# Ledger of designs, part 74: designed miniproteins, single chains, continued (4)

Each design is a single chain, and the fold is of that chain. pLDDT is the mean over its residues in the fold that is shown.

## One batch from the design tools (miniprotein)

Design m14556
Fold by ESMFold2-Fast:
Structure m14556 (fold): chain A 80 residues (1-80)
Amino acid sequence: MTEEEEKLLEELRKYFLEARKKAKKLIDEGKYEEAIKILEETIERLREALPFLSPEAQEEVEGMIDTLERFKEEAEELLK
């Protein structure tokens, strides 16, 4: 990876971890709609970054997206 791609990937990793932490806290507080919104915004940010990443980095970020999508589905189930 280039240095620019490495920096972008590092920022995406931080966004992912922070979003998971915030969403978990909101779910624990019963704020499911707010948790879903944060997860959706983070997923969109990760998807927008994909064209700027190497194939290897894209696979890592796609794994992050899949993790957040599952977490979002769990939060949506709690809203029912």
Scores: mean pLDDT 83

Design m14557
Fold by ESMFold2-Fast:
Structure m14557 (fold): chain A 88 residues (1-88)
Amino acid sequence: GAMAELQARRDKLLKEVDELIKRGRTLLSEARAQGNEELVAQAEKLIKDFENLKKALETGHPVVIRIAERELEKLKKQLDELEAQLAA
C-alpha cells in the first residue's frame, strides 16, 4: 500500500544520507590534513546540510520526502565536486 511504499522511500533516503554524511566526514578530515581552509568550510557546511536533511526525513511527512529526493541529488553533486577538488 501507499504507506509501505512511502516508508520504503524514506528508509532508502535515510540510508543514502547516512552514507553521504560518512563521505562528507572523510572529505572534511582529508581537507583538514591538507590545510585547505576553503574546502574545510565547504565540507562542514555540506555535512550540516546533510544532517538537516536527515532530521527533516525523520519526520516522515510525504511532502518532505519528495523535497528531500531533489535536495539529496543536489547535495550529492556538491559532494562529488568537492571530492574531485580534494583529489586534484
Scores: mean pLDDT 85

Design m14558
Fold by ESMFold2-Fast:
Structure m14558 (fold): chain A 81 residues (1-81)
Amino acid sequence: MIEEAVAAMREYLATLSPEEREALAAAAKVWLAENAASLSEEERELAEALLDVMLEFAPAVAGLSLEEARALAEAAMRAAA
């Protein structure tokens, strides 16, 4: 259920650093934009609900354009590699 997934995401985000929350939110924002057309209606609703929670914990990412979010996600992936 979406509510349970959202609650689990909030718990997970609370264990992350601010930088990790921003990286995750940016990556999720880019992923949803690129994959939304391939998702079922229910999968899209779940993905959007999870992204909303990620943006709540990373408000700096909420104000970013898709291109800015992509740059942040790519930088985070390079740092993690």
Scores: mean pLDDT 81

Design m14559
Fold by ESMFold2-Fast:
Structure m14559 (fold): chain A 61 residues (1-61)
Amino acid sequence: MSAASRVALADLTALAEQVPELRAELLAMGREAAKALDEGNYERANALGQRAKELVDAALA
């Protein structure tokens, strides 16, 4: 894994700890985002990160 992929996974793991009910979904999205980053698919990685943030923000609202 690249350094960027590791950072993205760490950030999503931290978000999953804030919203336990979404933990499995956020971790799955984090793994897909890390894979996309490793493959150079930054658009997909950004879309997954944005979606994860939207889910967390909605749950914490």
Scores: mean pLDDT 74

Design m14560
Fold by ESMFold2-Fast:
Structure m14560 (fold): chain A 78 residues (1-78)
Amino acid sequence: SMFEELLKAAVALGKKIYEALKKKPNEELVKLAEETSKKLQEYGEKYVNASEEERPKIVEEALKLLKEKEKELEKIVK
């Protein structure tokens, strides 16, 4: 399901951020983690308040967010 893909993507991104922080503590990485968490919380709130028909769209938007944040991570670690 898209929701399962979202959970896997979120865990994978969190692990990548953690590994990057272990190599060199970096304020940009901390900010990336904080911004990602905040936006995921906002999508979570939308999901809880949404109809079953709206929920797939919210999950898809959250997945797109995680992909964009992963690209930002790649730029920071270079």
Scores: mean pLDDT 83

Design m14561
Fold by ESMFold2-Fast:
Structure m14561 (fold): chain A 64 residues (1-64)
Amino acid sequence: MANEIIDAPMTPQERAELEELVKKAIEAKKRGDPLSTSYAVAAALLAVAHGEPELAREIIKKAE
């Protein structure tokens, strides 16, 4: 289905999951946990999949 590609808008559930991943990435970064990169990458991939590459870049930048 065409709306499942990169231009598909993020659902409220997917947005909540992305926000949770971003929070986990930031918390892990503050603790020095190497999993911060994994959480940040997961959140960034979700943002890119929904046509928000600028959000993905912000997520990576805040988590590094």
Scores: mean pLDDT 73

Design m14562
Fold by ESMFold2-Fast:
Structure m14562 (fold): chain A 58 residues (1-58)
Amino acid sequence: SSETAKQGQAYLLSLGFPQDVADKAVQEALTRYDGRLSPAELLGQIVKVAKALQAQAA
């Protein structure tokens, strides 16, 4: 959902993730988990994906 995507993106930005990583992490997590997890669980997966993307970019 677009609202969940905006919330996840804003949260990642508040944690210091760059915009491109936040966008990719939200897209990846929503593609794999949207409709299968609670909003809180989905947010946790978004953060996990963002951390993995940051590690791969280094």
Scores: mean pLDDT 78

Design m14563
Fold by ESMFold2-Fast:
Structure m14563 (fold): chain A 62 residues (1-62)
Amino acid sequence: KVVTVTALTGTIVSLDTGKVYPPGTVLTVELLEEREDGTIVARDVETGELLLFSKDSVEITE
């Protein structure tokens, strides 16, 4: 499922490059996994990067 995520209070981290996207970042991603602790793994649809962020720190828009 492809969604738009906006970083609110937390950061989005690239698992491939280690790049940290600060609060206010807006990305279009494919949701891959939601973990028990509320951590989400997704793929950036533009770059193909694997991304890690907390569900509680982002806004998800369909």
Scores: mean pLDDT 80

Design m14564
Fold by ESMFold2-Fast:
Structure m14564 (fold): chain A 82 residues (1-82)
Amino acid sequence: MPTPEQLELEAELALERMRVAIAELQLARGKPVDLEELEETIERARRLAERARALGDEALAREAEEVVERARRLRREALERE
């Protein structure tokens, strides 16, 4: 069974995934994307990956790294449209 700390990380990661998905939808619809929020999402997801590794949860760490990569790609794409 996952630890309470792992469950908390999973919940925080789910929120960051939702933020990225919403931003991806906004960009696809031609709406402005909050670049500062994307930078914060990248930093938060990096911290989640570090915390997951500290707990020995490599799968959760990889999922957090995927969120970082998605947010980075989205931020780069949004900047190119400015």
Scores: mean pLDDT 84

Design m14565
Fold by ESMFold2-Fast:
Structure m14565 (fold): chain A 69 residues (1-69)
Amino acid sequence: KLEELIEEILENEDDIEKVKKLLSEIVKYVKETGEYEKAKKLLKEALEKTENEEVKVLINSVLDAIDEL
């Protein structure tokens, strides 16, 4: 579920490779389900909760990618 993937990102902010894999799973889920608005909302909420600059950059990149789907 999207909420579980977001929670796992926030719990593992120091593991950038894991964050990248989780974000890839979110993009795959969005492509398969069409839940664009839900994914964007949850990613924007995660962006507000994280203090990790690299994670913020990765989340913004995924938000841009979802906007092109």
Scores: mean pLDDT 83

Design m14566
Fold by ESMFold2-Fast:
Formats: C-alpha cells, sequence, structure tokens
Structure m14566 (fold): chain A 81 residues (1-81)
C-alpha cells in the first residue's frame, strides 16, 4: 500500500502543478500554461527582488499553492516511514 500512496502523491503533485501552471500563465497574460522551468524562473526573480509586478503576483500565487501541498506531502511521507 505504500507504493500506491506514493503513486497517488505523484499524481496529486502533477495535478496541482498543472493548475498552478495554468493560473500563473493567466496572471502573466500568457495563453499557454507555464512549464516547470518558467515557474522556477519567476520564483527565483521574486526571491532576488527582480520580479515585475505581474511576476511578483504569479510568484506569490505559486508559493501559496505549493506550500500547503508540500506540507501535506511531507506529513504523508513521514507516516509512510
Amino acid sequence: SEKKKLEELEKKAKEVLKEISEKAAEILGKKEPLNIDELAEIVRKYHEGKATPKEKEAAEYILEQTEPFLKKSRETLEKLR
């Protein structure tokens, strides 16, 4: 059952990433969802204080959505150990 729980976590991670990618693209006025590298670049610019106002909004959204998911994933992984 541990393998099944890990597969469910990976599936949920991919679903959350897709939703984040689509919403971040909307904030930036892009038609296509952002890929992982584009999401990472926006977050890096935000932390470096180099983000535009739209990139800052997108980065804040990305961080808000990923932080609860990372916490839940960490709690689930600790229960599997």
Scores: mean pLDDT 76

Design m14567
Fold by ESMFold2-Fast:
Structure m14567 (fold): chain A 100 residues (1-100)
Amino acid sequence: MSEFERARAIVEEVLADPAAAPLREPVDLSKYPDALKKVPTIVSLSSIEEGLKGREWSLEEVREWLELMVEQVLTLVPEGSPEARAARALLERVERRLAA
């Protein structure tokens, strides 16, 4: 399996996980109107999936974008929120998958 095929498979697995549902779309700007003042661009699982359609990403690039998304979510949402819980669970899953 190529590095790109592995990268795409990881993103597809994360998108299919019901626990990752709060992360599929960008942070709701109606709930967090100052989000774009705190981060220049909001990353979501959907934006990462679209990126993979445009070019071949390395596993390192996928890791970096997933880590960036988790960092943004944890910066923008309350720590006890479903989004924060999903972000932490996703990071643990990705690290385990990339180490294998």
Scores: mean pLDDT 76

Design m14568
Fold by ESMFold2-Fast:
Structure m14568 (fold): chain A 94 residues (1-94)
Amino acid sequence: NEELLEKAKEFADIALANPEVKKALIEDVRNTVKELGKEALVEAAKTKAGLVLLAAAYLVLSTSKNPEDQELAEIVLEALEEVDPELAELLKKL
């Protein structure tokens, strides 16, 4: 599932290229993950589009030095690991 990881990385790289956009996107992703919670993230991860979006969300949150964002990144990673453990392992290596 390397192609899916490549698409998620491209999306995250584009999103994080502008510092002002980066701050707004980290905030939006944080709020979205908090609102959805782990169970909804697991359900989203059962679709290919959901896997790409959650992998991108993990990458975005992982760039933040905010401890809350690191905790939310871990929750996203746990949701991904329940559905696609190979993708979760590839994300951990980044």
Scores: mean pLDDT 80

Design m14569
Fold by ESMFold2-Fast:
Structure m14569 (fold): chain A 68 residues (1-68)
Amino acid sequence: LPSPRDMADETMDVGIETARKSKSVESAVLIIKGSTGHAVHALIAAGDLDGAREVVERGEKEIEELKK
C-alpha cells in the first residue's frame, strides 16, 4: 500500500512535470504551489512533519529554478 509520503511525492512529481509543460511562468508557479499545498496538508494530517518540511523545500527550489 502506498504510504502518505509516497502519495505526496507522486503529487509533487506530477505537479512539477505539469508546471514544466506550462507556457507561463506565472501558471507554473501556481501549479507547484497547489501541488505543494496538497502534499503538505496530506503529510501533516498523517503526522509526517519532516516530510511536510521537505516537500515545502522541494516546491520552493522548483519555483526558483522556473524564475531563472
Scores: mean pLDDT 83

Design m14570
Fold by ESMFold2-Fast:
Structure m14570 (fold): chain A 77 residues (1-77)
Amino acid sequence: DVEELIKEAIRLIKEGRLEDARVLLMSAITRYLLEGKYEKAEEIFELMKELLLKNSKTEEEKKIIEEGIEVSKKNLK
């Protein structure tokens, strides 16, 4: 259930587990892509980028999250 993946990812973000949250959000994106729901996949991807970057506490953490997002984008192409 994609909704459960998103809820768990939000919980992980609140706990500061940003990389684990990224993995779950990427799973949700992949599920929507496999179902042909490209617009929904893009919505979750933008949500992932916004939430992870806003919840990063240091410049080093932000860089790691940004690099993880870029790797995820390349894997979708």
Scores: mean pLDDT 73

Design m14571
Fold by ESMFold2-Fast:
Structure m14571 (fold): chain A 61 residues (1-61)
Amino acid sequence: MEETLKNLDIAIEDFNWDKKEFYRRAAKVLRNTAADHEAQGRTDSAAVLRELAEKFEELAK
């Protein structure tokens, strides 16, 4: 019984971890893209991408 509960908790934690990991990776990609846009002088596009990255970082918490 204890082993079954432990395995279930691990499965739930892994699922939640994958979801957070997805958002975390997406946020990093968006921040890198924003930096590239800023370097190209696309300040407005960079700002939008940074806002999306912040939103994804919040979802990853």
Scores: mean pLDDT 74

Design m14572
Fold by ESMFold2-Fast:
Structure m14572 (fold): chain A 70 residues (1-70)
Amino acid sequence: MEELKEKAKKAIEEAKKAGETDPRTRAVKAANALGLEDVTDPEKRAQLARALAEAMAELEGLEPVPPSGS
């Protein structure tokens, strides 16, 4: 869990460095970095979504963007 959260944080920080201004767009990029779009197993998707949610809460203070196709 913690490892996935750190990956999400890193992706968000990289998006910020690239000039991405919308925190929700940064969340989508972090979800893509975690491979969330490629995961079809609902339990695995929930695990990745939780890690992303924690990263977003810590870095952006936002609630998570729900994964498409939940």
Scores: mean pLDDT 71

Design m14573
Fold by ESMFold2-Fast:
Structure m14573 (fold): chain A 117 residues (1-117)
Amino acid sequence: SELQALAEALARALAATPAEDRLFEMGGALGLSAQLAYEEALLILVEGPDLSEEEREAIRRLREEALRLGFEEVARAEADGWTVTVLRGKEVSPETIALGQRLVELGSRLVERARAA
């Protein structure tokens, strides 16, 4: 499927990215959630070794919230300790858009943390 191919491409990109640039690549992947939530009711979640405990907890809570709203896992790929998950909602809703915006905000914080290092 196109979504499985997307998840696999993102996981491979993260695995191939030098460690010093991974937070930027993760931020970009999470940033895709804004557009996809608005157009397709899709969310992209990224998990990996360079995330802090607080960042992993934020992603876990976003996943739990999405599942409560009826989202389903439609694609998942793993590469070199990185996991990319694509969740699909029933419809584009204000709640779907808000989850996408929260993922973009998390991605922006990852990019800022990378710049501060």
Scores: mean pLDDT 79

Design m14574
Fold by ESMFold2-Fast:
Structure m14574 (fold): chain A 98 residues (1-98)
Amino acid sequence: SRHEEVLERLVAMLREAGQDALAERLRREAEKVDSVSGVLAVASGLLLEAYARGELSPEQFLALLDRLEELQDELLKNLSEKGKENREIGLKNLLEQL
């Protein structure tokens, strides 16, 4: 599913940053959610908790937050493009009924 794809991208991102323990925590906590927004919320919360506990330096936290925001922007752009396609389909259906 789409939320599983987003989860795997976030897990890979954390592992690439050397944050294997955070990646495993994300995978476990994300089992409780079934939406893209839910996965993103869990990831954001885990980053904040790790930073608050001193598990991430300010530099590591900001770098991971920036990468998460880049992924969120990509997903929002894809949703906007899908919205445009759905509007085009709606207009074509209306024109075919005329």
Scores: mean pLDDT 78

Design m14575
Fold by ESMFold2-Fast:
Structure m14575 (fold): chain A 77 residues (1-77)
Amino acid sequence: LPPLSAEEAALLAAVRAAVATLSPRSQAVYETLLARQETPGVTLADIARELGISVATVRRHLAEVLAAIREAAAAFE
């Protein structure tokens, strides 16, 4: 893996911290997406099935995760 710059390391730490403040369900959605990133074509329906929740619930928690990541990333722009 290529080495991270100090700025990239700080950004990843901020993103991780932001996700950690979210509900356990939002964290589970994020962790499932990370685990599935090596599987091309994963859908929200696949995530919903794996977590035993509805697609609408996955979409809501994914929106929370993306908002937290965006806010953390914006601090480094």
Scores: mean pLDDT 74

Design m14576
Fold by ESMFold2-Fast:
Structure m14576 (fold): chain A 98 residues (1-98)
Amino acid sequence: RRAELERLRRRRDAVVAEIEAGLSPEDQAEFRRLMAILEEDIKETLKLMEESSPAERELLRDIGRAMVAMVGWLLLHLGASPELVDELVEIYEEILEI
């Protein structure tokens, strides 16, 4: 479980770096802001999931998936590669399943 989370975080960091490198300096600033918001929200979601019932955990996971999808949509509008955005979304969905 710990090794799996560390693997997912390494994949995330690699994809984030690749997306950022493909963007203009102005879009890189907006990208960093969106990623900071997403990471904070996912961190809080995971914390709440540890403190919740099984039914509440499923609802929090659904909310987390919706947040990830919304950020992914915004990243596509910044001109991020659709393939890299799909990979980033998949990584965060896998993190929410741990």
Scores: mean pLDDT 85

Design m14577
Fold by ESMFold2-Fast:
Structure m14577 (fold): chain A 75 residues (1-75)
Amino acid sequence: IDWEEFMKKLLEQIDQIVAEAEELEKQGNVQQAISLYQGVLQGLDYIKPKMPPELHPQLEAQKAKVQARLDALQA
């Protein structure tokens, strides 16, 4: 299995988790949404050193988006 292809697939799965967190947020389930966003940030930080440099901009964009949502919910 190609490592770059695996990492792209992993980022797609993370996008799905973020979509789930956004849905929980819309339902007023703020604590569950916060937990998922925190998990996503931890996961992105963990995989970044192992990810090809060409995928770093995509990872950083997702991290920035998730961080902004988390900051808004905790303000």
Scores: mean pLDDT 82

Design m14578
Fold by ESMFold2-Fast:
Structure m14578 (fold): chain A 58 residues (1-58)
Amino acid sequence: MAEIERLRALADEHRQRAENAEKGAKLSGPGMAAKLQKIADEHRALAERYEAEAERLS
């Protein structure tokens, strides 16, 4: 119960961080944009993993 809620909260946090990084990339020069896109991709991957774990437990 609490574990599923915690995992979904973590997934939401990482999705928000990914969205913020993508917004930053869109407003940045090429070098910084590439770094921010990589950060966004990493946070999206983490969000998907936490969501999958939450679904497995539900």
Scores: mean pLDDT 84

Design m14579
Fold by ESMFold2-Fast:
Structure m14579 (fold): chain A 88 residues (1-88)
Amino acid sequence: SREEFVDFLTSLSDEEFYELLGEMLGVPAEELRAMSTEELLALIDRVLAEGRELAKQQGEEDRLSVLETLTEVLKEALRRREERRRRA
């Protein structure tokens, strides 16, 4: 489920999370680790919004749905990880 995917991403170590995020976004993990949470949220929106707009223009409803879900899941996982870090 969507919540299980968020829980999985939130449970990863920083190294594992940034490596996975880097593969998804096509950005080196080292660069992602140097970014603020606000910068990472903006990057996720930018990269995946380009994909969503293309899918919408081409009538690829299944691809659009997947990219919308992935955007929300990644942003939620990043927010939960930031909250956890602030409490540590």
Scores: mean pLDDT 83

Design m14580
Fold by ESMFold2-Fast:
Structure m14580 (fold): chain A 61 residues (1-61)
Amino acid sequence: SEYEARLRAALSRLPGATPESIDQALAQLRRDPEGTLQALEAEGAPAEVIAELRAVVEAMA
């Protein structure tokens, strides 16, 4: 889906992102989008990546 492609693209911009870490983050976003976004923000993810992930999550709701 277009939403999954956008989430993967945003997650791939995270420092140290691997295919495995992207798949894990996607699974977490599907189970607990708010908690996952808060955890990524607390870990120092770039604000623009958080904003893109949030926009996609909100569009899917």
Scores: mean pLDDT 83

Design m14581
Fold by ESMFold2-Fast:
Structure m14581 (fold): chain A 55 residues (1-55)
Amino acid sequence: SAESLARVEALLLSLGLSPHQARALAEEILATGEERVTIRVSNADGSITTVVVDL
């Protein structure tokens, strides 16, 4: 749904992804049909942020 897409996109933006990358990834995540998705983001300092999203 549009609400789920906006929610996932906003979360990805908060993790430091560009608007273009956040939108593209959010659309791919929703296309999987998964109820829960684990997102791993590599930070500039080499650390990894892991986020679990319920769709």
Scores: mean pLDDT 77

Design m14582
Fold by ESMFold2-Fast:
Structure m14582 (fold): chain A 65 residues (1-65)
Amino acid sequence: MAEEIAAKAREAAKALGIDANVLVQGDTVGISVDENVSDEQLEALKKAVEEATGKPVVVSRVPAP
C-alpha cells in the first residue's frame, strides 16, 4: 500500500515535469525536490499528490549534490 502511494506521488511529479524523491511514512507522503523548483510548482505538486493519494503531503527542497 505504501508503495502504491509512492508510485502515485512519483507519477504526479513526473506529469508536472518535476524530479522528486518520494518517501511514505505511515499516513504522510514526504517529497524532496530540487532547489530550482519554484514555489508555484511546489504548491501544484503538493496539491496534485494530496488529491491523488488522499494523504497529507510534506514537500521540501534539497540542494543539488
Scores: mean pLDDT 77

Design m14583
Fold by ESMFold2-Fast:
Structure m14583 (fold): chain A 98 residues (1-98)
Amino acid sequence: SREELFEKLGLELPSEEELNIPPEKRTKDLISKEPLKNPVRLDSGHIFSAESLLRALQVERRDPVSLEEVSDETIRKALDVSIEEGVKLLVEAVEKVF
């Protein structure tokens, strides 16, 4: 269940209000509760931030909302987005210090 997955993650469940917002109108990541960053759309139509999605998939390879298994292709897309953002943040941090 969603409750079991989020308990394993140590994270708070999405509220009924958040789940009632159509995926295309969501501005917040349902996993982290933070604004959507580097959004990845799953086959269910649900959208998550790449970093929080990858963390959830390390615990269980399922969509946190629909509980459908996530494909290797979707995981690869989330990894690619996360890597690009990580490199950008490191470059920006170095440039700000020097």
Scores: mean pLDDT 73

Design m14584
Fold by ESMFold2-Fast:
Structure m14584 (fold): chain A 101 residues (1-101)
Amino acid sequence: SLKELEKKAEELRKKAMEVLKELEEATVDEIEKLEEIAKRADELLDEANKASEEAYKAALEDPKNRKKYLLVSAEAGMSAVAGASTRTSARLMKEKGLKEK
C-alpha cells in the first residue's frame, strides 16, 4: 500500500542518516568497523533500490496516487545513492588503513 511504502522510505532515510554518521565517526584504523559500515551501506542500497522500483510500479497502476508514489520512489532513490556513496567511502578508508600498516 501507499502508506507501507511511505513508511519504508522513511525507515530507509533513517538508516541512511545512521550509516553516514557512523562513517563520519569512523577512523581509517577501524578496519572491522569500516567493513561493517560498507556491509550495512550495501544492504541499504539493495533495500532502497527495491523500494524505489516497487513505488514506481505502483505509480503506473494507481493514477489517483501516482504523484505520491513517484515521490516515494524518488525518496527511496536518494537513500540508494547515500548507500552507494557510503559503501565506496568506507571501502576507500579501509584500503588506506590497510596500506598504512
Scores: mean pLDDT 87

Design m14585
Fold by ESMFold2-Fast:
Structure m14585 (fold): chain A 74 residues (1-74)
Amino acid sequence: SAEALEAARRAIEALEAGDLAAAKEHLGVMYQLDPHLAALGPLLQAVGALEAGDEAAARRYIERAKELLEELEA
């Protein structure tokens, strides 16, 4: 849904800003709207990577989520 894609975009913005609380809230909205959205897995992994202090892994997961969202919007 468009609302799930918007929640995913807001989660990416929060993750890029290092705002884990906001990212988790947006991911919760995304999960409620579309628990099977392909970007959800990588975004959850990005949260875990940032919580572990692995910024490089987080960036790779965020990039993968962006690629998956582009496929859905094409």
Scores: mean pLDDT 83

Design m14586
Fold by ESMFold2-Fast:
Structure m14586 (fold): chain A 55 residues (1-55)
Amino acid sequence: SEAEKLAEAGRGAAEAFAGNPEAAALFRQGSIYGEQGDAEKARELLRQGGRAAGV
């Protein structure tokens, strides 16, 4: 599902940006919402994480 793909993306991004604690935390939170099936919340948290990471 879209939520499952967002959860995978969030986990990968949290690992890739482990050196940026704020971004990593947002990506991890997004992955948790994705695992819960909340694609809209997952997408928003991943967007915030990307912004915090400067991407």
Scores: mean pLDDT 85

Design m14587
Fold by ESMFold2-Fast:
Structure m14587 (fold): chain A 89 residues (1-89)
Amino acid sequence: SEEERLRAEFERRRAAIAKVTDPEGQAGLLLSLAAWLLDHAEKLTPEEQKRFLDEVEKLIEQMEKSPDPRIQEAARALREKVEELKKKL
């Protein structure tokens, strides 16, 4: 299903973020994830989108705990996009 494909891509992106030790690289991947969400979440039904965005919020909460300000800023940008998408549901 489309939800399964998007979840697989999200997990791939989450794994990539976890493997990068450079804060600039991690921040860049988080911003890329935000752009990807904006482009692809609309392909899901509203109910699937809600479930998917809840999983993304868990990643955001984890990243917001980072002491690095670049990662914190990127996590905030991703949170803003998630909130924008949720308001459309």
Scores: mean pLDDT 81

Design m14588
Fold by ESMFold2-Fast:
Structure m14588 (fold): chain A 68 residues (1-68)
Amino acid sequence: MSPEQVAERDYLEETLSRSPLDDAITALEGLIDWLRQQAAQRPDRRDVLDAQIAMYEDMLAQLRAQQS
């Protein structure tokens, strides 16, 4: 991951850890949707954005498992 992606991830992990579970899930779903839109518009950044999306989808799956 790029240094910028690591910093963004760390910030989000800290923010999500302080949020109610439902709010964290909603925030991640919104972020993933936004990143997918960016990936569609920026084919030159697709690999980077796809990797970031995969990371957040993994986090989302873990949070949803806790909700169940």
Scores: mean pLDDT 73

Design m14589
Fold by ESMFold2-Fast:
Order: structure tokens, then sequence, then C-alpha cells
Structure m14589 (fold): chain A 62 residues (1-62)
């Protein structure tokens, strides 16, 4: 799970997607879908639902 999320976020940044620390998992998943990330990455992001990018980064890199 954490590895898929890390790879998904890195790919979004690489594709030039603007990410905000206040973006929710649902909003991040929508951005990932728009830029054509693999479904596994989209589903991993969606699992965080209403958690913000800030909270998600804390879980991944803590």
Amino acid sequence: MKELIKNALETLVEKGVSLKLTDTGDELAEKAEEVGLPQEHINAIKSYKNKTLEELLEEIYD
C-alpha cells in the first residue's frame, strides 16, 4: 500500500500535476485518473478517502 501511494504521488509530480497539502484522497485520485495513472495507483489513493495529502505524507514517510 504505502509503496503504491509513494509511486503514485511521485508520478503525479513528474507529470506536472499541481498538488496541495489540503487535497483529499478523493481529489488526488481524480487528478491521478485525469493523467492516466494505473488503476492500482488510483485505488490506493482512493483508499485514503477524506484524508489530506499532508496526513497521507505523514503516514508514508513517518
Scores: mean pLDDT 78

Design m14590
Fold by ESMFold2-Fast:
Structure m14590 (fold): chain A 51 residues (1-51)
Amino acid sequence: MTIPDEKTVIIYAESREEAAKLLGVSVRTIRRMVNGDSVVKDGRSYIFIIK
């Protein structure tokens, strides 16, 4: 499947801590983003896939 990359960022991480490092935010922010599936920030949507 090919999804057009316009304003969506998909982050694959082993843990919330790793996702926080990859995005440069706090673990608390990642928890909120995961609970909301995606969060729009600075015109971009972020989707987290965490094990």
Scores: mean pLDDT 65

Design m14591
Fold by ESMFold2-Fast:
Structure m14591 (fold): chain A 91 residues (1-91)
Amino acid sequence: MRLYNALKEARRLINEGHSPESVARVLEEMEAILKEEGADPELIEKVRQYAEQARNAKSREELEKILDEVVDLLLEAGYITPEQAEEIRKL
């Protein structure tokens, strides 16, 4: 549940209007978790790229788009369930 909890935290930060840097830090935490779990290096690199995009985001809409893409990426890779993905999108 580590990645699911991190995604929920990222969504909470976006909803509460926290900085792009705060969201990027949670994505960096997800990168670290994926490395610890021995995830595909290509998946780890994509999450790193999304963390950088989040740090440079100029709007809440851009942060929401980035988080949606990360949710889809982790769902496709089998790290979260379809039910967990829907719960995050509805937060």
Scores: mean pLDDT 86

Design m14592
Fold by ESMFold2-Fast:
Structure m14592 (fold): chain A 89 residues (1-89)
Amino acid sequence: LEAEAARLRAEAARRRAVADRLAGLAATQKLPTSAAGKAWLAGLAAVEPGIIERGKKEGIVYSLLNLPDVLRAEAAALEAEAERLAAEA
C-alpha cells in the first residue's frame, strides 16, 4: 500500500513536471501548432497515450494553452488516490 501510494505520487510528479515545462514553452510560443509544440504533444502522448484521443472524443481541443491545466488536474487525481490508499494502510 505504501509502495503503491509512492508510485502514484511519482506519476503525479511527472505530470506536474511536464505541465510546468509545457507552460514555460507556451509562454515563449505564440502558436500551439509550432514544431516545438507538436514535439511536446508527442512527448505527452508517451506519458499517457490516451490523453489526446480522450480530448478529441470529449470535444476538448488539446493545445499548449490548456494542456498544463489538464495535466495538473490528472496529477491531483493521482495524489488523491495515493492519499486514499495510504489512509487504508
Scores: mean pLDDT 67

